# Ledger of designs, part 19: designed miniproteins, single chains

Each design is a single chain, and the fold is of that chain. pLDDT is the mean over its residues in the fold that is shown.

## One batch from the design tools (miniprotein)

Design m636
Fold by ESMFold2-Fast:
Structure m636 (fold): chain A 79 residues (1-79)
Amino acid sequence: GTSFSSPEEAYEHAVAAGRTLLAAGLPLAVVAQYLVRSAKDSPPEFHLAYLRAARELGVSDAELRRAAAELGIDPAEVL
């Protein structure tokens, strides 16, 4: 897995990775699933950064709400 020194670094990396996957033709729903899985494989302090990256990439409020619930994050911190 990729190591990060800060939530900001995790956010920037997640946005860049997501944009690369979208440019390669992956559906946004698949990219969102990838980011949620990456969050789960990361320390809890990085989880919000991955959700914010998913929002930046255009993931819907409904999907962000589901992901936030799955990660134990208050949706108000993302939406």
Scores: mean pLDDT 82

Design m637
Fold by ESMFold2-Fast:
Structure m637 (fold): chain A 77 residues (1-77)
Amino acid sequence: SKEYIEKIASKAPAHLREEMKKLPSPVEALELMLKHVEESKARYPEAAGSGEAEIARIKEAIKLAKQGKYEEAISLL
């Protein structure tokens, strides 16, 4: 639902929030967040270690969201 998309957007960097709110599902919002963190890690390898735990948490959140467990998914962020 839109409520879960807004909760996910609130945990994302400010510049991604408006794009996340346009997405049709919480899963797609989490996938956009994952893409951003992975791209940041690839672009700035010297800071890669700081994003590794975040990538793992977002991947688990996507798995839970695909099961309809949106509250559990958001709690990992």
Scores: mean pLDDT 79

Design m638
Fold by ESMFold2-Fast:
Structure m638 (fold): chain A 105 residues (1-105)
Amino acid sequence: YSLEEIKKILEEAENLRNQARQLLSQATEAKDKGDLETIRQLGKQIDELEKQLKKLEEQVEKIMVAAEISGNEEDIKLAEQAKKAIDDAKKYIDSARQTIAEGLA
């Protein structure tokens, strides 16, 4: 992997995390308002985001292995940042799913 490829994957991971955080915020607001229609739509968006997350997680795992093998400090730091972004995105998605489940109950 080139430095540019690692940076691109990091950017994609950070964008996914931002989308997941926004979706959690929207789910919380919809739940507070009792907006069942919006909660239902957000549930579908989470399913789509999880598919993207799974693909990107595989790419992040690959760049982490490649960076470790290379021993390049910059590549390792960027790969670690990408992994952290994926882990954060997972937490936001899990929280959003719980919020949606509570809102539909």
Scores: mean pLDDT 87

Design m639
Fold by ESMFold2-Fast:
Structure m639 (fold): chain A 66 residues (1-66)
Amino acid sequence: MKERLEKAYEEAVENVMKKTGLPREVAEQLVERSLRDLKENGGDLKRAAEGLGMSVGALRALLKRL
């Protein structure tokens, strides 16, 4: 369970870095903000997971740990 969440988080950070060209530190902040916004305001988990490059299940698990 834990390793899958770490992998999903890393994949999300790498995808943001690849799409934006931003440093890892900034990409981590963007992923964190996206996860918090989704947790606070809700939204389409399927689209968010696709944008972050992870499964809906992994995204739900990350949101539960925030």
Scores: mean pLDDT 73

Design m640
Fold by ESMFold2-Fast:
Structure m640 (fold): chain A 83 residues (1-83)
Amino acid sequence: RPIPSAEEFKKRLEELVKKLDVKDIKTPPHSLATAAMLLAAMIYDENPEVAELVRKMINEAKTDEEQAKVAHAAVTLLSEYLN
């Protein structure tokens, strides 16, 4: 499954974040952010706009809860496209 445009990726990410309950996220926010940043680095050459979007959204998260939700959604979507 190809990685979509940055606009479509952002829409799908925001949809996942809305459906995600933070209580279902058992992985620490920093571990999820690290995984999301590594996946973004892996796709940078082919999909730089999506990679930068992921980095920006994680870095702009103001709370551990927001970072966990954004990072979890990013890892979920990127794992689906890379598998």
Scores: mean pLDDT 80

Design m641
Fold by ESMFold2-Fast:
Structure m641 (fold): chain A 59 residues (1-59)
Amino acid sequence: METLTIDGVEYEVTKKFELGPYLLLELEAVIDGKTIVATVAVNKVTGEITVLDRSVKEE
């Protein structure tokens, strides 16, 4: 499965979407027994990663 490291945390890529010049990725990581879900935008031209949302999954 594809992974992406952000701020020293390795996330698993669960979903990918193309949105114009951006690739949107839905990411999951498990930290201290909690599942963290993040959504990031990757600029396909520059490779710049922008974190759009980050939350704890309660389920």
Scores: mean pLDDT 78

Design m642
Fold by ESMFold2-Fast:
Structure m642 (fold): chain A 89 residues (1-89)
Amino acid sequence: SMSEEEEKKRKRELELEIFEGVLEIVLGVMKTLIKNGKIDIEEGQEWAKKIIETAKEEALKKFEEEKDEELKEKVEELTEEFLKEIEEL
């Protein structure tokens, strides 16, 4: 049987996976809009960075409230990785 603490940890780990999925969706949408000529590269980069920065702030606030330093570090690492990929366009 899952303890309350084990269930809370599982939910936090799922929240990190959802966060990563959001970053992947944002990157994919940006690349698709650029490829289809709907936005230029600079507009796509600005749009994606703003969404990623907002998602990062929300995730960091939530993990701060849950006192999970490891998940906070992972949020920051994932954010830096995706921002780098956006800048390399």
Scores: mean pLDDT 83

Design m643
Fold by ESMFold2-Fast:
Structure m643 (fold): chain A 80 residues (1-80)
Amino acid sequence: MSKEELLEKFKERVKKILAESKDPEEVLEKIQEELSELNEESNGDKEVILEALKIALELAKEKMPEIVPYLELQLKIVED
């Protein structure tokens, strides 16, 4: 699967998570599971994970701003 296909799949999965749950803790847990799966599928490609976190952050800003600080912290950790 291409990098673009992996990121598009991730984006659609995050959209579903945000549509199906209104609990920030549950949403964060499910997003972390999707990121873990993406990390395995990309063989630990740091750039793919960074782009995925940016996608999740954009969607969270619109649908669930409560989780934004947590995603921003994860993004900083991965960038280092």
Scores: mean pLDDT 83

Design m644
Fold by ESMFold2-Fast:
Structure m644 (fold): chain A 60 residues (1-60)
Amino acid sequence: SPRERLRALLAAETNPKVAAAIKALLDQNPSDEVLGEASRALEAAKTPDEKLAAAQRFLT
């Protein structure tokens, strides 16, 4: 599921700011569509700054 993919990305994340942003995203309990878009954006990101920006795009 998209939620399981995002949880796996959180578990693998070593940058504490990126991990905090992903956790905040999950804590918002967004729809599976939003979770799917967020996980794809995070998987496409190459640097910690890009990953942080990707996660923050989906935070309210």
Scores: mean pLDDT 83

Design m645
Fold by ESMFold2-Fast:
Structure m645 (fold): chain A 96 residues (1-96)
Amino acid sequence: MEELKEHQLEMTKKIAEELAERREEALEALREALRNGELGIPLERALEQLRKLKEWFEEVKKEAEKKGDEEKVKKIEEALRTVEEMMALLEEARRA
């Protein structure tokens, strides 16, 4: 794996761990931003960013699985679940 790619994966693991630990806070912050119209970017762009983040989390999960790091796999799975819930909130906001 290239040096840049490895650095990106390490940063992604850190983001996934933070998102897993702060899941409720992240979801509530998104709900509040949607309620107040303070998302800061168009809904389509937000959804695209979350889709990309989900892809990165899935890649990081596979790396953790290869290393037998069950604790990190669990945290990444929580982060993936959080991203999917955030995407659902954005999709719901688009339909409303």
Scores: mean pLDDT 76

Design m646
Fold by ESMFold2-Fast:
Structure m646 (fold): chain A 65 residues (1-65)
Amino acid sequence: SLSDILDTVRETLHNLFPDHPQTVDNAVDLAEGLYNKGFLDESLIQPWAKAIAEVEVTALEQLRK
């Protein structure tokens, strides 16, 4: 189900970015929102959420340096 996919994506991204839990949750929520609006295929939820999280984490870490 979509819920199972979202749970798996969220768990995977929390493991990849353990210091940025809110960023991960925001990225997954954004990908879900895009899917619900018909702008994103189900197969793209994981790669899109991951890309969003990676970009935001990178920006936050770069700004701290």
Scores: mean pLDDT 84

Design m647
Fold by ESMFold2-Fast:
Structure m647 (fold): chain A 71 residues (1-71)
Amino acid sequence: SAEEERKKAAQEAVDRGGARAAATEGLTGPEARRAGSELAYQQGLISREGAEAAAKATSGEEVRAAASKGA
């Protein structure tokens, strides 16, 4: 469904944003995830509420669940 695809896209955006932040700023896993979720939010890929939840996530499944909130 469109919602499932949106969750997957949001998770990948957070992961890619975090990986980029880690590569360019040397951030660690949790900090990289926070940076990734913030970048995804600023680019309109995830809601603010979802980004705040994703920043606190400890697994990919939690990122997907957070990404679907507020969207």
Scores: mean pLDDT 72

Design m648
Fold by ESMFold2-Fast:
Structure m648 (fold): chain A 55 residues (1-55)
Amino acid sequence: SLEEKAREIAEKALEQADELGYTLEQVKNGIKSSFDKELAELVIKYLEELRKKRE
């Protein structure tokens, strides 16, 4: 599903951001530039939820 795909993209993006030293803002901008509006909005939603739940 689109939601499942968005969650996987968000998880991968967050892990790579930590490894490469990207800020959350940079990751969000990359997502907005790489995907259509609907998918990008879902990825950003899951990205923010995952960040909030991480230690």
Scores: mean pLDDT 80

Design m649
Fold by ESMFold2-Fast:
Structure m649 (fold): chain A 70 residues (1-70)
Amino acid sequence: SLEDEVASLIRRALEALRAGNLDEFRKTIEEIKELVKDNPELQDFVFETLRFAARRLGNEEALKYIEELK
């Protein structure tokens, strides 16, 4: 399902974020963005989840990237 695919990509994005791999993080975010482009509610959920994770991990570069996706 779309929800399962999005959940898998969120896990991948979080793993990249924890590893400090911003290139993989950005690539995964672009894949998520394309998948949720027609679903604003799912889009908001995903980006809020990732924003909270980036903030908790103190990754300012990732946080800035996510904020620019609005």
Scores: mean pLDDT 82

Design m650
Fold by ESMFold2-Fast:
Structure m650 (fold): chain A 58 residues (1-58)
Amino acid sequence: SGLELAAELSRAARETGATEAVLTLKDGSRVTLSAEEAGAALLDPEVASQLESFELLK
């Protein structure tokens, strides 16, 4: 679920010192956000449902 993914992303970013995340959406668009903003975005069910993958950047 998006809530679980958001929690995992936030934890991983905190542990690794990642500052940004790239969210790839099902329509092929890519969005670069701060790790904190990406975690918050995944709490939105509409965003979570459109998520294809994500990657943390350090």
Scores: mean pLDDT 80

Design m651
Fold by ESMFold2-Fast:
Structure m651 (fold): chain A 80 residues (1-80)
Amino acid sequence: MSPLEQILNDYLAQVDAVLADESLSAAEKKAQIQALHQQTLQQIDQSGAPPSEQEQARTMVQTLTDGALAEIDALERERK
């Protein structure tokens, strides 16, 4: 895999683990996903990949982050 593919796969696995962890509150899940997002952006910047590929990877990470946060918000609303 390219360095970016590995970074994206690691991010997906970590996000899935956070979302699946029923011991975490919605706020704790959001905090962990936001921390993972920031760490992943730094890894993309440090990857040495071409700028166009880094931008694509950042867009994918942002989309995945937004989706995960929306899922947490939807589950929190259902519990009201």
Scores: mean pLDDT 83

Design m652
Fold by ESMFold2-Fast:
Structure m652 (fold): chain A 80 residues (1-80)
Amino acid sequence: SKKEELLKKLEEAIKAGDIEKVIELVDELRKLGMSKDEIGEILSELLRKLDEDKAVEIADAVALHYAEKYREDYGAGPDP
């Protein structure tokens, strides 16, 4: 399935340290209806196979991407 193909590409991108590709594939998985929690679990499992520095770099980049995307789409800020 396309979901299985994207998950395989995600594992390959994580192993390669291709942060831009990881972000692209996570966004595509979300568009297919995979929840943030499901993607988070898969990322945690894949990142555990990397060294700590690389795992932190990828996790931080993905978190920053989602924070920026929500800010742009929904105008999230300190204003009530």
Scores: mean pLDDT 72

Design m653
Fold by ESMFold2-Fast:
Structure m653 (fold): chain A 94 residues (1-94)
Amino acid sequence: DPAARKARERQEELAKQIKEISDELVKLREEHPLTPEVAKALKELTDMAINGASKEELKKKTEEILKKTNEEWEKEAIRLMLELSILVLELQNL
């Protein structure tokens, strides 16, 4: 089935991208301990993605969080978490 092959190739591509972003988040956590506020924000984004939030809803929530974030490394971590949440959502919809 050509559709099943394309779905598998996309799944493998998404898994690779998820790993790359996860590795970047791990590196940021090693260099900068997450504050309780940032940890809460990342959990909220993850919970929204798991509960089937749209990409638009995830982006809107991320914008609200970024407006309250002052440190550049925290903004980077939040942006990477948004990308990870979107990729996980796409993988779950395959």
Scores: mean pLDDT 76

Design m654
Fold by ESMFold2-Fast:
Structure m654 (fold): chain A 93 residues (1-93)
Amino acid sequence: MLEELAATKSPKEQLEARIELLRKEIEKFAEKVSKLSEEERKKLLEELKAETEGEEELIEEILELARNKDVEGLFELYLERVMSPETERILAE
């Protein structure tokens, strides 16, 4: 399936398909976090902060956006933080 997709799709089309899949996963994540109790969200925040040294502020922002079901905000944050110069160049075409 992945090799077949790579053979039949352009790099831009492959990237756009991955972005759409990512958006759906972000929606699921936001829905799950928004359904958690305040106690469960606090535990998740403490656990993620303990595992992610130096990115505590980012983890807090992610959980706040997810709590508010701000899927677009989460998506923009992901693109800003993880988008490589090559990915940005492909999308700019």
Scores: mean pLDDT 69

Design m655
Fold by ESMFold2-Fast:
Structure m655 (fold): chain A 117 residues (1-117)
Amino acid sequence: SMEAFLERAKKIIEEIYELLKKLSLDQIKEAVVEIARRASQIIIKYAKDVTVGIGYALRLIGLAFDALLAKTKEEALEVAKRLLDTVYDSLPYLSEEGREALLKKLEEIKEELEKKV
């Protein structure tokens, strides 16, 4: 079920955002860049429509650069929220394999962030 999948994805994304709030500015920047890099690779590979996939990947890459330009933790967290919202919004446009791959990658990122807090 797509609805059950999206609820599971939303919980992981919310947990990632809560972990990011506990990090320093530089750690948030690093995490946002890494999430954008890993998520964009999966989206490009598994998007049902190539143009839609490229569109989401370019948005994630742009948000990664915005995160690097953030001068405060608050600014970095605002970019992180937009990035995570963009990742979530991409999920219905991916194949079933792509959705599972992206969710697994978010779970791996969550585990990595838990070790830093």
Scores: mean pLDDT 91

Design m656
Fold by ESMFold2-Fast:
Structure m656 (fold): chain A 146 residues (1-146)
Amino acid sequence: TQEQNQQQLQQLAQQASTLLGQTESALSEHTDRVKAIGDAEYKKDEEIGDVVYHAAKLLGDASSKLGEAKNSLDAAVQNISQAPKAIDKLKDAASKVGRAAFELSYAAFLSTDEKHRNALLEMSDDLASARNQLIDLSQQLESLVS
């Protein structure tokens, strides 16, 4: 029924909002770790350090988009007519998280330190997983709105 569809959409929007909050927390921890790695790498090679710092900047850009998406999803939980806008913001946030994951992987490839490389790849994999979950939820939400 249309009422069951609306309830399912509200439940998925709440799930997506929760995942965004968890991703934002993980991304804050990753930003601190990436900055520390950037400081260490910069002392050895300024060009490699600058790439690591650029990854930290992309994490900041992703955090901003996650916040926008969470606000839109929280609004959609209260008023389902806001769901299309929330889905667009969720897709934009997933895109920024994916870009940050890619840059972390690139910084890892350039890293002169095995421990830094492993940490950057671990954070890249974590964000890639989060991005895939956000995309999956956006597709589920979109199927209920259409």
Scores: mean pLDDT 88

Design m657
Fold by ESMFold2-Fast:
Structure m657 (fold): chain A 91 residues (1-91)
Amino acid sequence: EKEKKIEELRKLLLEELEIRSKLSGREITQENLEMIEEILKEVEETLPDAEELEKLVKAFRYYREAALTGDKALLEKALELGEEVEKKKKE
C-alpha cells in the first residue's frame, strides 16, 4: 500500500519539524510544510515500489528515535537505509 506509506512518511516528517522547532525555538513556517509536500511527491514519483518506500519510512523512524534518545547506532541505521533507498532511485 504505497498511499499508506506516504501518509506514514508525512506524519514522520511533520513530527520531525515539531521536534526541530522545539529544539531550535524556530517556528514551523508555511514553506517548511510546502517542502514536506514536495518531498513526498518526489518520493511517490521516484521510488520503484512499496519495499523501497518501507525502507525510507524505517530510516526516518530510526532517525527520529536517534534524535530523541541520542543513540548514535540508530542514526547510523537511518543513514544506511536512506543510502540504500537513494541507490535504488538512481538505478
Scores: mean pLDDT 73

Design m658
Fold by ESMFold2-Fast:
Structure m658 (fold): chain A 100 residues (1-100)
Amino acid sequence: SVLDVLEEIREKALELVRNEHSLEERIEAFKEIKEKLEEIIPYLSEEQQKEVKRTIKGIDDVLKKLEDPSLSEEEKTVIAKVAAHELYLFAEELIEKIKK
C-alpha cells in the first residue's frame, strides 16, 4: 500500500505539471498529497521518514505562497507547477528506493 500511495502521488503531481488547473484546485491537490505523505510515514524507515517530513514542510511553504495576496495569479501558477514537478521527482526517487 505504501507503493500504491506513492504511485498515486506521482500520477497526481505529473497531472498538475501537464494540465491547466485553477489555483484553488492546485491548493486542494497539494493538501491531498500532503495527507497521503503523512499517511505513509509510520511504514517507512527512519531516513525515509525524515525525507518525507522535509517534503511535507516544502508543501506547507508552497501553500503559504499560493495563499499570499501580494503574489500575482501568474506567479502562483509558476510556483505551483515547479512544486508539482519537484513532488513528481521525489515520488519517483522514493518508489525506486523502496523497490530495491
Scores: mean pLDDT 89

Design m659
Fold by ESMFold2-Fast:
Structure m659 (fold): chain A 73 residues (1-73)
Amino acid sequence: DEEEKKKEKQERKEEIIERIKKSKSLFKERMPHLKDEEIDKLIEKLVKEVEKAESTDEVNEIMAQMVEEINKL
């Protein structure tokens, strides 16, 4: 069902965006050597990427990439 997939995608986007925004304090705690500006830019970039995602799989890939980037820091 195409309508169901579109709703699922939108709900997943909203869930992930909320998690990213709520994670600002966690990002600051885990990366205290980064400037607040850099953390804000990372959050803004991630939110924009999630908003542009065309599928639930793409949203999940963005989250996986975020985890990899954090692990490289």
Scores: mean pLDDT 74

Design m660
Fold by ESMFold2-Fast:
Structure m660 (fold): chain A 56 residues (1-56)
Amino acid sequence: KKKLEYKLNVLDQKIAFLEERKKVAESMGRHDLVAQLDAEIAKLKTEKKKIEEELK
């Protein structure tokens, strides 16, 4: 239980960091980087959702 909560915290931090990087990449017109960051964010959000379902 506590291990899953720790993983959620780490995932939230990573998602926030990547979303901030995505905003910077968008402002720079780096569409390739935006696409890579979107894919990474989506993967982390999927993992987070699985952990949240386990905590129900």
Scores: mean pLDDT 81

Design m661
Fold by ESMFold2-Fast:
Structure m661 (fold): chain A 61 residues (1-61)
Amino acid sequence: SALIDEMVAEVEAMLRAGASEDEVLRFVMDFIRRHRLSAEEQRELAARLREVMRAHKAAQA
Protein backbone atom coordinates (compact mmCIF):
# COMPACT_ATOMS: atom_id res chain seq x y z
CA SER A 1 0.00 0.00 0.00
CA ALA A 2 1.10 3.60 -0.59
CA LEU A 3 0.84 4.41 3.12
CA ILE A 4 3.10 1.49 4.09
CA ASP A 5 5.56 2.36 1.29
CA GLU A 6 5.72 5.95 2.59
CA MET A 7 6.32 4.75 6.16
CA VAL A 8 9.10 2.34 5.13
CA ALA A 9 10.79 5.07 3.05
CA GLU A 10 10.70 7.46 6.04
CA VAL A 11 12.21 4.80 8.34
CA GLU A 12 14.99 4.10 5.84
CA ALA A 13 15.68 7.85 5.58
CA MET A 14 15.80 8.17 9.39
CA LEU A 15 18.27 5.28 9.66
CA ARG A 16 20.48 6.78 6.92
CA ALA A 17 20.44 10.07 8.88
CA GLY A 18 21.72 8.22 11.97
CA ALA A 19 18.48 7.84 13.93
CA SER A 20 18.55 5.28 16.75
CA GLU A 21 16.34 2.18 16.87
CA ASP A 22 14.40 3.86 19.72
CA GLU A 23 13.77 6.97 17.59
CA VAL A 24 12.54 4.79 14.74
CA LEU A 25 10.28 2.82 17.12
CA ARG A 26 8.71 6.05 18.49
CA PHE A 27 8.11 7.29 14.93
CA VAL A 28 6.54 3.96 13.86
CA MET A 29 4.23 3.79 16.90
CA ASP A 30 3.11 7.39 16.42
CA PHE A 31 2.49 6.80 12.69
CA ILE A 32 0.36 3.69 13.39
CA ARG A 33 -1.79 5.61 15.88
CA ARG A 34 -2.17 8.75 13.72
CA HIS A 35 -3.01 6.93 10.49
CA ARG A 36 -5.27 4.27 12.09
CA LEU A 37 -3.59 1.36 10.34
CA SER A 38 -5.67 -1.82 9.93
CA ALA A 39 -4.44 -5.19 11.27
CA GLU A 40 -3.50 -6.16 7.69
CA GLU A 41 -1.54 -2.92 7.20
CA GLN A 42 0.20 -3.40 10.57
CA ARG A 43 1.27 -6.95 9.54
CA GLU A 44 2.63 -5.68 6.20
CA LEU A 45 4.45 -2.83 7.96
CA ALA A 46 5.95 -5.19 10.57
CA ALA A 47 7.26 -7.58 7.89
CA ARG A 48 8.84 -4.77 5.86
CA LEU A 49 10.35 -3.08 8.94
CA ARG A 50 11.89 -6.39 10.07
CA GLU A 51 13.81 -6.51 6.77
CA VAL A 52 14.88 -2.85 7.06
CA MET A 53 16.09 -3.29 10.66
CA ARG A 54 17.87 -6.56 9.80
CA ALA A 55 19.81 -4.81 7.01
CA HIS A 56 20.59 -1.85 9.28
CA LYS A 57 21.89 -4.05 12.12
CA ALA A 58 24.02 -6.08 9.68
CA ALA A 59 25.59 -2.82 8.43
CA GLN A 60 26.50 -1.84 12.02
CA ALA A 61 28.13 -5.23 12.84
Scores: mean pLDDT 80

Design m662
Fold by ESMFold2-Fast:
Structure m662 (fold): chain A 94 residues (1-94)
Amino acid sequence: SSMEQQLIADVRAANARANEQQTEEALRDAMRAQMDAAIQILVARGLISEAEAKELRALMDRAIDAAIAGDLEAHEAYLAQLEPIFAKARERAE
């Protein structure tokens, strides 16, 4: 019956959403781990301050969330906010 087909479709949709959530969480965790490793190196080398590291982490978290959501405009806007911090790090490296 159409009602039985709808129930099967609903169960499959719920399983797909659970799998998507696990995939998104794994992707977020991987991206954050790479970000944290890079930021730790920059702080350890004295290229950014702890305050700049905190700002960089907050902006990167928002950029990662925007990328996963497919919001390209928000993603690019957050990356643009990172540019002044990276510019200061480059100046300190020279």
Scores: mean pLDDT 78

Design m663
Fold by ESMFold2-Fast:
Structure m663 (fold): chain A 57 residues (1-57)
Amino acid sequence: KGGEGARALAEAGDAGGAGAVAGMSGKDNQNWEAARRGSQAGAHGDAEGAAEAAELG
C-alpha cells in the first residue's frame, strides 16, 4: 500500500533489527544472525520497494 505503509514497514524492520541484534549480543550467534538476516532482508527489500514504488507513482 503506497509509500506510507511501506515506509512504516521499513522503519519497523530497521528498528526491530537493531533491537534484536543488541538484545542477542549474549546469545548464540546462530539465533541473532538468523534474526538479523531476516530483519535486514525485510527492511532492505521493503525500503527498496518503497523507493521504487514512490518513483513509479
Scores: mean pLDDT 51

Design m664
Fold by ESMFold2-Fast:
Structure m664 (fold): chain A 61 residues (1-61)
Amino acid sequence: SKVEELKKKLEQTLKNLEAARDRLEAIYTPVDPQWAADVRARLDKLIENLKKLGEEEIKKL
């Protein structure tokens, strides 16, 4: 179904964003661990918000 296809694409998008987040943390941690941790927390919140938005929009279909 279209809903199942959209759910799968959302899951893949979230996986890609989590991988990008992890790469950014790895790059920044050697430079400034505290700043990297703060940025990681903000990225986690943005990814969480994107997940909630995507799931809510799919439910409206």
Scores: mean pLDDT 85

Design m665
Fold by ESMFold2-Fast:
Structure m665 (fold): chain A 70 residues (1-70)
Amino acid sequence: VEELLKEAEERIAKAKSEEEKGRVLAALANALGLAGEYELAIEVARKAMELLGASEELKEKVVKELEKAK
């Protein structure tokens, strides 16, 4: 988990756009979910969707899916 966070932080620091940052966070959220870190995955996924301009319906659906996995 710490390695995933560190890698994402380094990629975000090098990102030149909000869209690129959003994609890095989306990948991090997926990896955190696979690692069983559901609370962090939900929080990071929300931030990623915000940066990518996702709809409220999509945000709710993704959060609900991750919360069911807990």
Scores: mean pLDDT 74

Design m666
Fold by ESMFold2-Fast:
Structure m666 (fold): chain A 94 residues (1-94)
Amino acid sequence: PLTEEDIRAINESLARMMLTVSFSKEEREKPEVQELVKRVGEGDPEARKELFELVDRATGAEIAARGWTEDQIRALPALSPAAGERLVALLRAL
């Protein structure tokens, strides 16, 4: 069976993977980000919520940096309508 150490390592790896999509190496190495990853590894539900909020905010910022409008997001052929509205919501939350 998986040990508590194995479960922690898996949770930390998943958190780091999520962060690599929207954050630079320097941002991911910040003490507050590393502490957040550690807390997610320990199964802290508040840390998991904070991680999702951090990723959501970074995703919205990336969309804004690319200059995509709400209409352009909704028109993206690879996105379902639900996915398009989720990205629009992230942009609006900025």
Scores: mean pLDDT 74

Design m667
Fold by ESMFold2-Fast:
Structure m667 (fold): chain A 85 residues (1-85)
Amino acid sequence: DGWGKVLAEVLYALGLVPKRPKSGAAVIPTGIILGNGDITKGMKIVEEALAKASGVEVKINGIFDPEVLEAVRAVAEKLGIPLPE
């Protein structure tokens, strides 16, 4: 969905995902999000990075909560990444 593209751009900007040399449709590499082969562990790393970058209070629980979406939005606004409709 549109938020998936914003999340990919935010992760690239935070250094959590390597930037693609060509601009276009961004695909999030699942292997990076999984961390050491655990989806929950990878999501906790993303949540910690978003909390630090956004200043939004985010639960480090490995679940994509509304607070995580607000943190993505706040970081995107700070970095000038366009938000989806």
Scores: mean pLDDT 62

Design m668
Fold by ESMFold2-Fast:
Structure m668 (fold): chain A 69 residues (1-69)
Amino acid sequence: SEIDRQDQQLFDEYKKLADQKSKEALQTKGKKEALQIQADILRKAAKEMKSEEVREYLLGLAEYIESLI
C-alpha cells in the first residue's frame, strides 16, 4: 500500500543516517556513543512511522541497543 511504501522509504533513509552517524561516532568517540546515536536515530524514525507495528519494532530495537550500553 501507499503507507507501506512511505514507511519503507523512511526506514531506508533512517537506516542510512544511523549507519553513517554511528560509524562517525565509533571512529571519533567510541562504541558506547555509536550505540547511543543509533538508538536515538531509531527513536526519531519511530515517531515518523505511520504503522504502529513498525513503530513498536523500532522502539524495541532502540531499547535493546541502549541495554548494551
Scores: mean pLDDT 84

Design m669
Fold by ESMFold2-Fast:
Structure m669 (fold): chain A 80 residues (1-80)
Amino acid sequence: SDYEKFKQLAEKFGVLETVYRIRRDVLYTLRTKSKSEAIEFLEKTINILKELKKDVTDPEAQAALDFAISELEKRLEKLK
């Protein structure tokens, strides 16, 4: 149905917006905050994304979240 297609697009858009905002906030935090604050921010953000993934049913949106989580985890390891 058109409603199901719209719902899937809205979920996908919401995930992409969240990923964009997170990338912006990560860059800001790394440029303006201490290393310890950056680590704390990344750890909390990874947990938020993992919780968000539980409510997402679209496979493409789930893949985007998995990719974002993996990128943030790799960035976190490089900071430690």
Scores: mean pLDDT 79

Design m670
Fold by ESMFold2-Fast:
Structure m670 (fold): chain A 90 residues (1-90)
Amino acid sequence: SLEKVKKLLLEIYKVVEEELAKYIKTASDEEKKKLAEIFGEFLQALNKAYEEKASIEEVMEEVEKIIEKLPKDVREKILEKIKEVVEKIK
């Protein structure tokens, strides 16, 4: 369902933005620059998924690849919250 994918993309955006906003408060200038690049890549991936009418599975695979670039603690917290969102929307 296109409606389910739209809701998933919005909820994934909220989770990532919220967790990165928390992390940036303690990040070094080098980490902040890397975070900005990762977040930009993430936004491009979400826009592409929406435009190409990607499946939930395709969205998850692409998001996981980008999130893997984050520190382990931040990555695991984001992935756990995204899995909860996916289960609610399916």
Scores: mean pLDDT 81

Design m671
Fold by ESMFold2-Fast:
Structure m671 (fold): chain A 90 residues (1-90)
Amino acid sequence: SLEEKVRELRAKAQEAYEQGDYEKAVELAVEARELELEYYAQKGLITPEQAARLQELAREAGRALRAGDYEKAAALDEEMARVGAEAAAA
Protein backbone atom coordinates (compact mmCIF):
# COMPACT_ATOMS: atom_id res chain seq x y z
CA SER A 1 0.00 0.00 0.00
CA LEU A 2 1.04 3.64 -0.38
CA GLU A 3 0.80 4.15 3.41
CA GLU A 4 3.22 1.23 3.90
CA LYS A 5 5.64 2.66 1.30
CA VAL A 6 5.50 6.09 2.97
CA ARG A 7 6.24 4.50 6.37
CA GLU A 8 9.12 2.46 4.89
CA LEU A 9 10.67 5.52 3.21
CA ARG A 10 10.41 7.53 6.44
CA ALA A 11 12.09 4.69 8.36
CA LYS A 12 14.90 4.62 5.76
CA ALA A 13 15.22 8.42 6.00
CA GLN A 14 15.62 8.13 9.78
CA GLU A 15 18.27 5.40 9.34
CA ALA A 16 20.19 7.57 6.85
CA TYR A 17 20.05 10.50 9.27
CA GLU A 18 21.35 8.33 12.13
CA GLN A 19 24.22 7.13 9.89
CA GLY A 20 25.17 10.75 9.11
CA ASP A 21 23.96 10.69 5.51
CA TYR A 22 21.86 13.84 5.86
CA GLU A 23 21.53 14.46 2.12
CA LYS A 24 20.03 11.00 1.57
CA ALA A 25 17.82 11.44 4.65
CA VAL A 26 16.34 14.67 3.24
CA GLU A 27 15.86 13.12 -0.22
CA LEU A 28 14.03 10.10 1.25
CA ALA A 29 11.84 12.30 3.46
CA VAL A 30 10.83 14.44 0.46
CA GLU A 31 10.09 11.28 -1.58
CA ALA A 32 7.89 9.97 1.26
CA ARG A 33 5.99 13.28 1.38
CA GLU A 34 5.47 13.24 -2.41
CA LEU A 35 3.96 9.74 -2.19
CA GLU A 36 1.76 10.82 0.72
CA LEU A 37 0.47 13.76 -1.34
CA GLU A 38 -0.21 11.44 -4.32
CA TYR A 39 -2.13 9.11 -2.00
CA TYR A 40 -4.29 11.95 -0.63
CA ALA A 41 -4.95 13.25 -4.16
CA GLN A 42 -5.81 9.75 -5.44
CA LYS A 43 -8.32 9.30 -2.60
CA GLY A 44 -9.84 12.73 -3.31
CA LEU A 45 -8.77 13.94 0.14
CA ILE A 46 -7.01 17.13 -0.98
CA THR A 47 -7.50 19.80 -3.60
CA PRO A 48 -4.80 20.74 -6.15
CA GLU A 49 -4.24 23.93 -4.14
CA GLN A 50 -3.72 21.94 -0.92
CA ALA A 51 -1.33 19.60 -2.77
CA ALA A 52 0.70 22.56 -4.08
CA ARG A 53 0.89 24.10 -0.59
CA LEU A 54 2.03 20.81 0.95
CA GLN A 55 4.70 20.38 -1.75
CA GLU A 56 6.04 23.88 -1.01
CA LEU A 57 6.08 23.18 2.75
CA ALA A 58 7.94 19.91 2.09
CA ARG A 59 10.56 21.75 0.02
CA GLU A 60 10.96 24.36 2.78
CA ALA A 61 11.39 21.60 5.38
CA GLY A 62 14.06 19.95 3.22
CA ARG A 63 15.92 23.26 2.87
CA ALA A 64 15.72 23.87 6.63
CA LEU A 65 17.16 20.41 7.37
CA ARG A 66 20.05 20.96 4.93
CA ALA A 67 20.77 24.29 6.64
CA GLY A 68 20.77 22.58 10.07
CA ASP A 69 17.65 24.50 11.17
CA TYR A 70 15.92 21.57 12.84
CA GLU A 71 13.51 23.77 14.83
CA LYS A 72 12.15 25.28 11.61
CA ALA A 73 12.00 21.85 9.94
CA ALA A 74 10.00 20.48 12.91
CA ALA A 75 7.57 23.43 12.81
CA LEU A 76 7.05 22.97 9.06
CA ASP A 77 6.48 19.22 9.49
CA GLU A 78 3.85 19.94 12.16
CA GLU A 79 2.10 22.37 9.77
CA MET A 80 2.13 19.76 6.98
CA ALA A 81 0.78 17.12 9.36
CA ARG A 82 -2.04 19.48 10.38
CA VAL A 83 -3.05 20.14 6.74
CA GLY A 84 -2.88 16.41 5.94
CA ALA A 85 -4.91 15.45 9.02
CA GLU A 86 -7.61 18.04 8.20
CA ALA A 87 -7.83 16.71 4.63
CA ALA A 88 -8.00 13.07 5.78
CA ALA A 89 -10.70 13.87 8.40
CA ALA A 90 -12.96 15.65 5.89
Scores: mean pLDDT 76

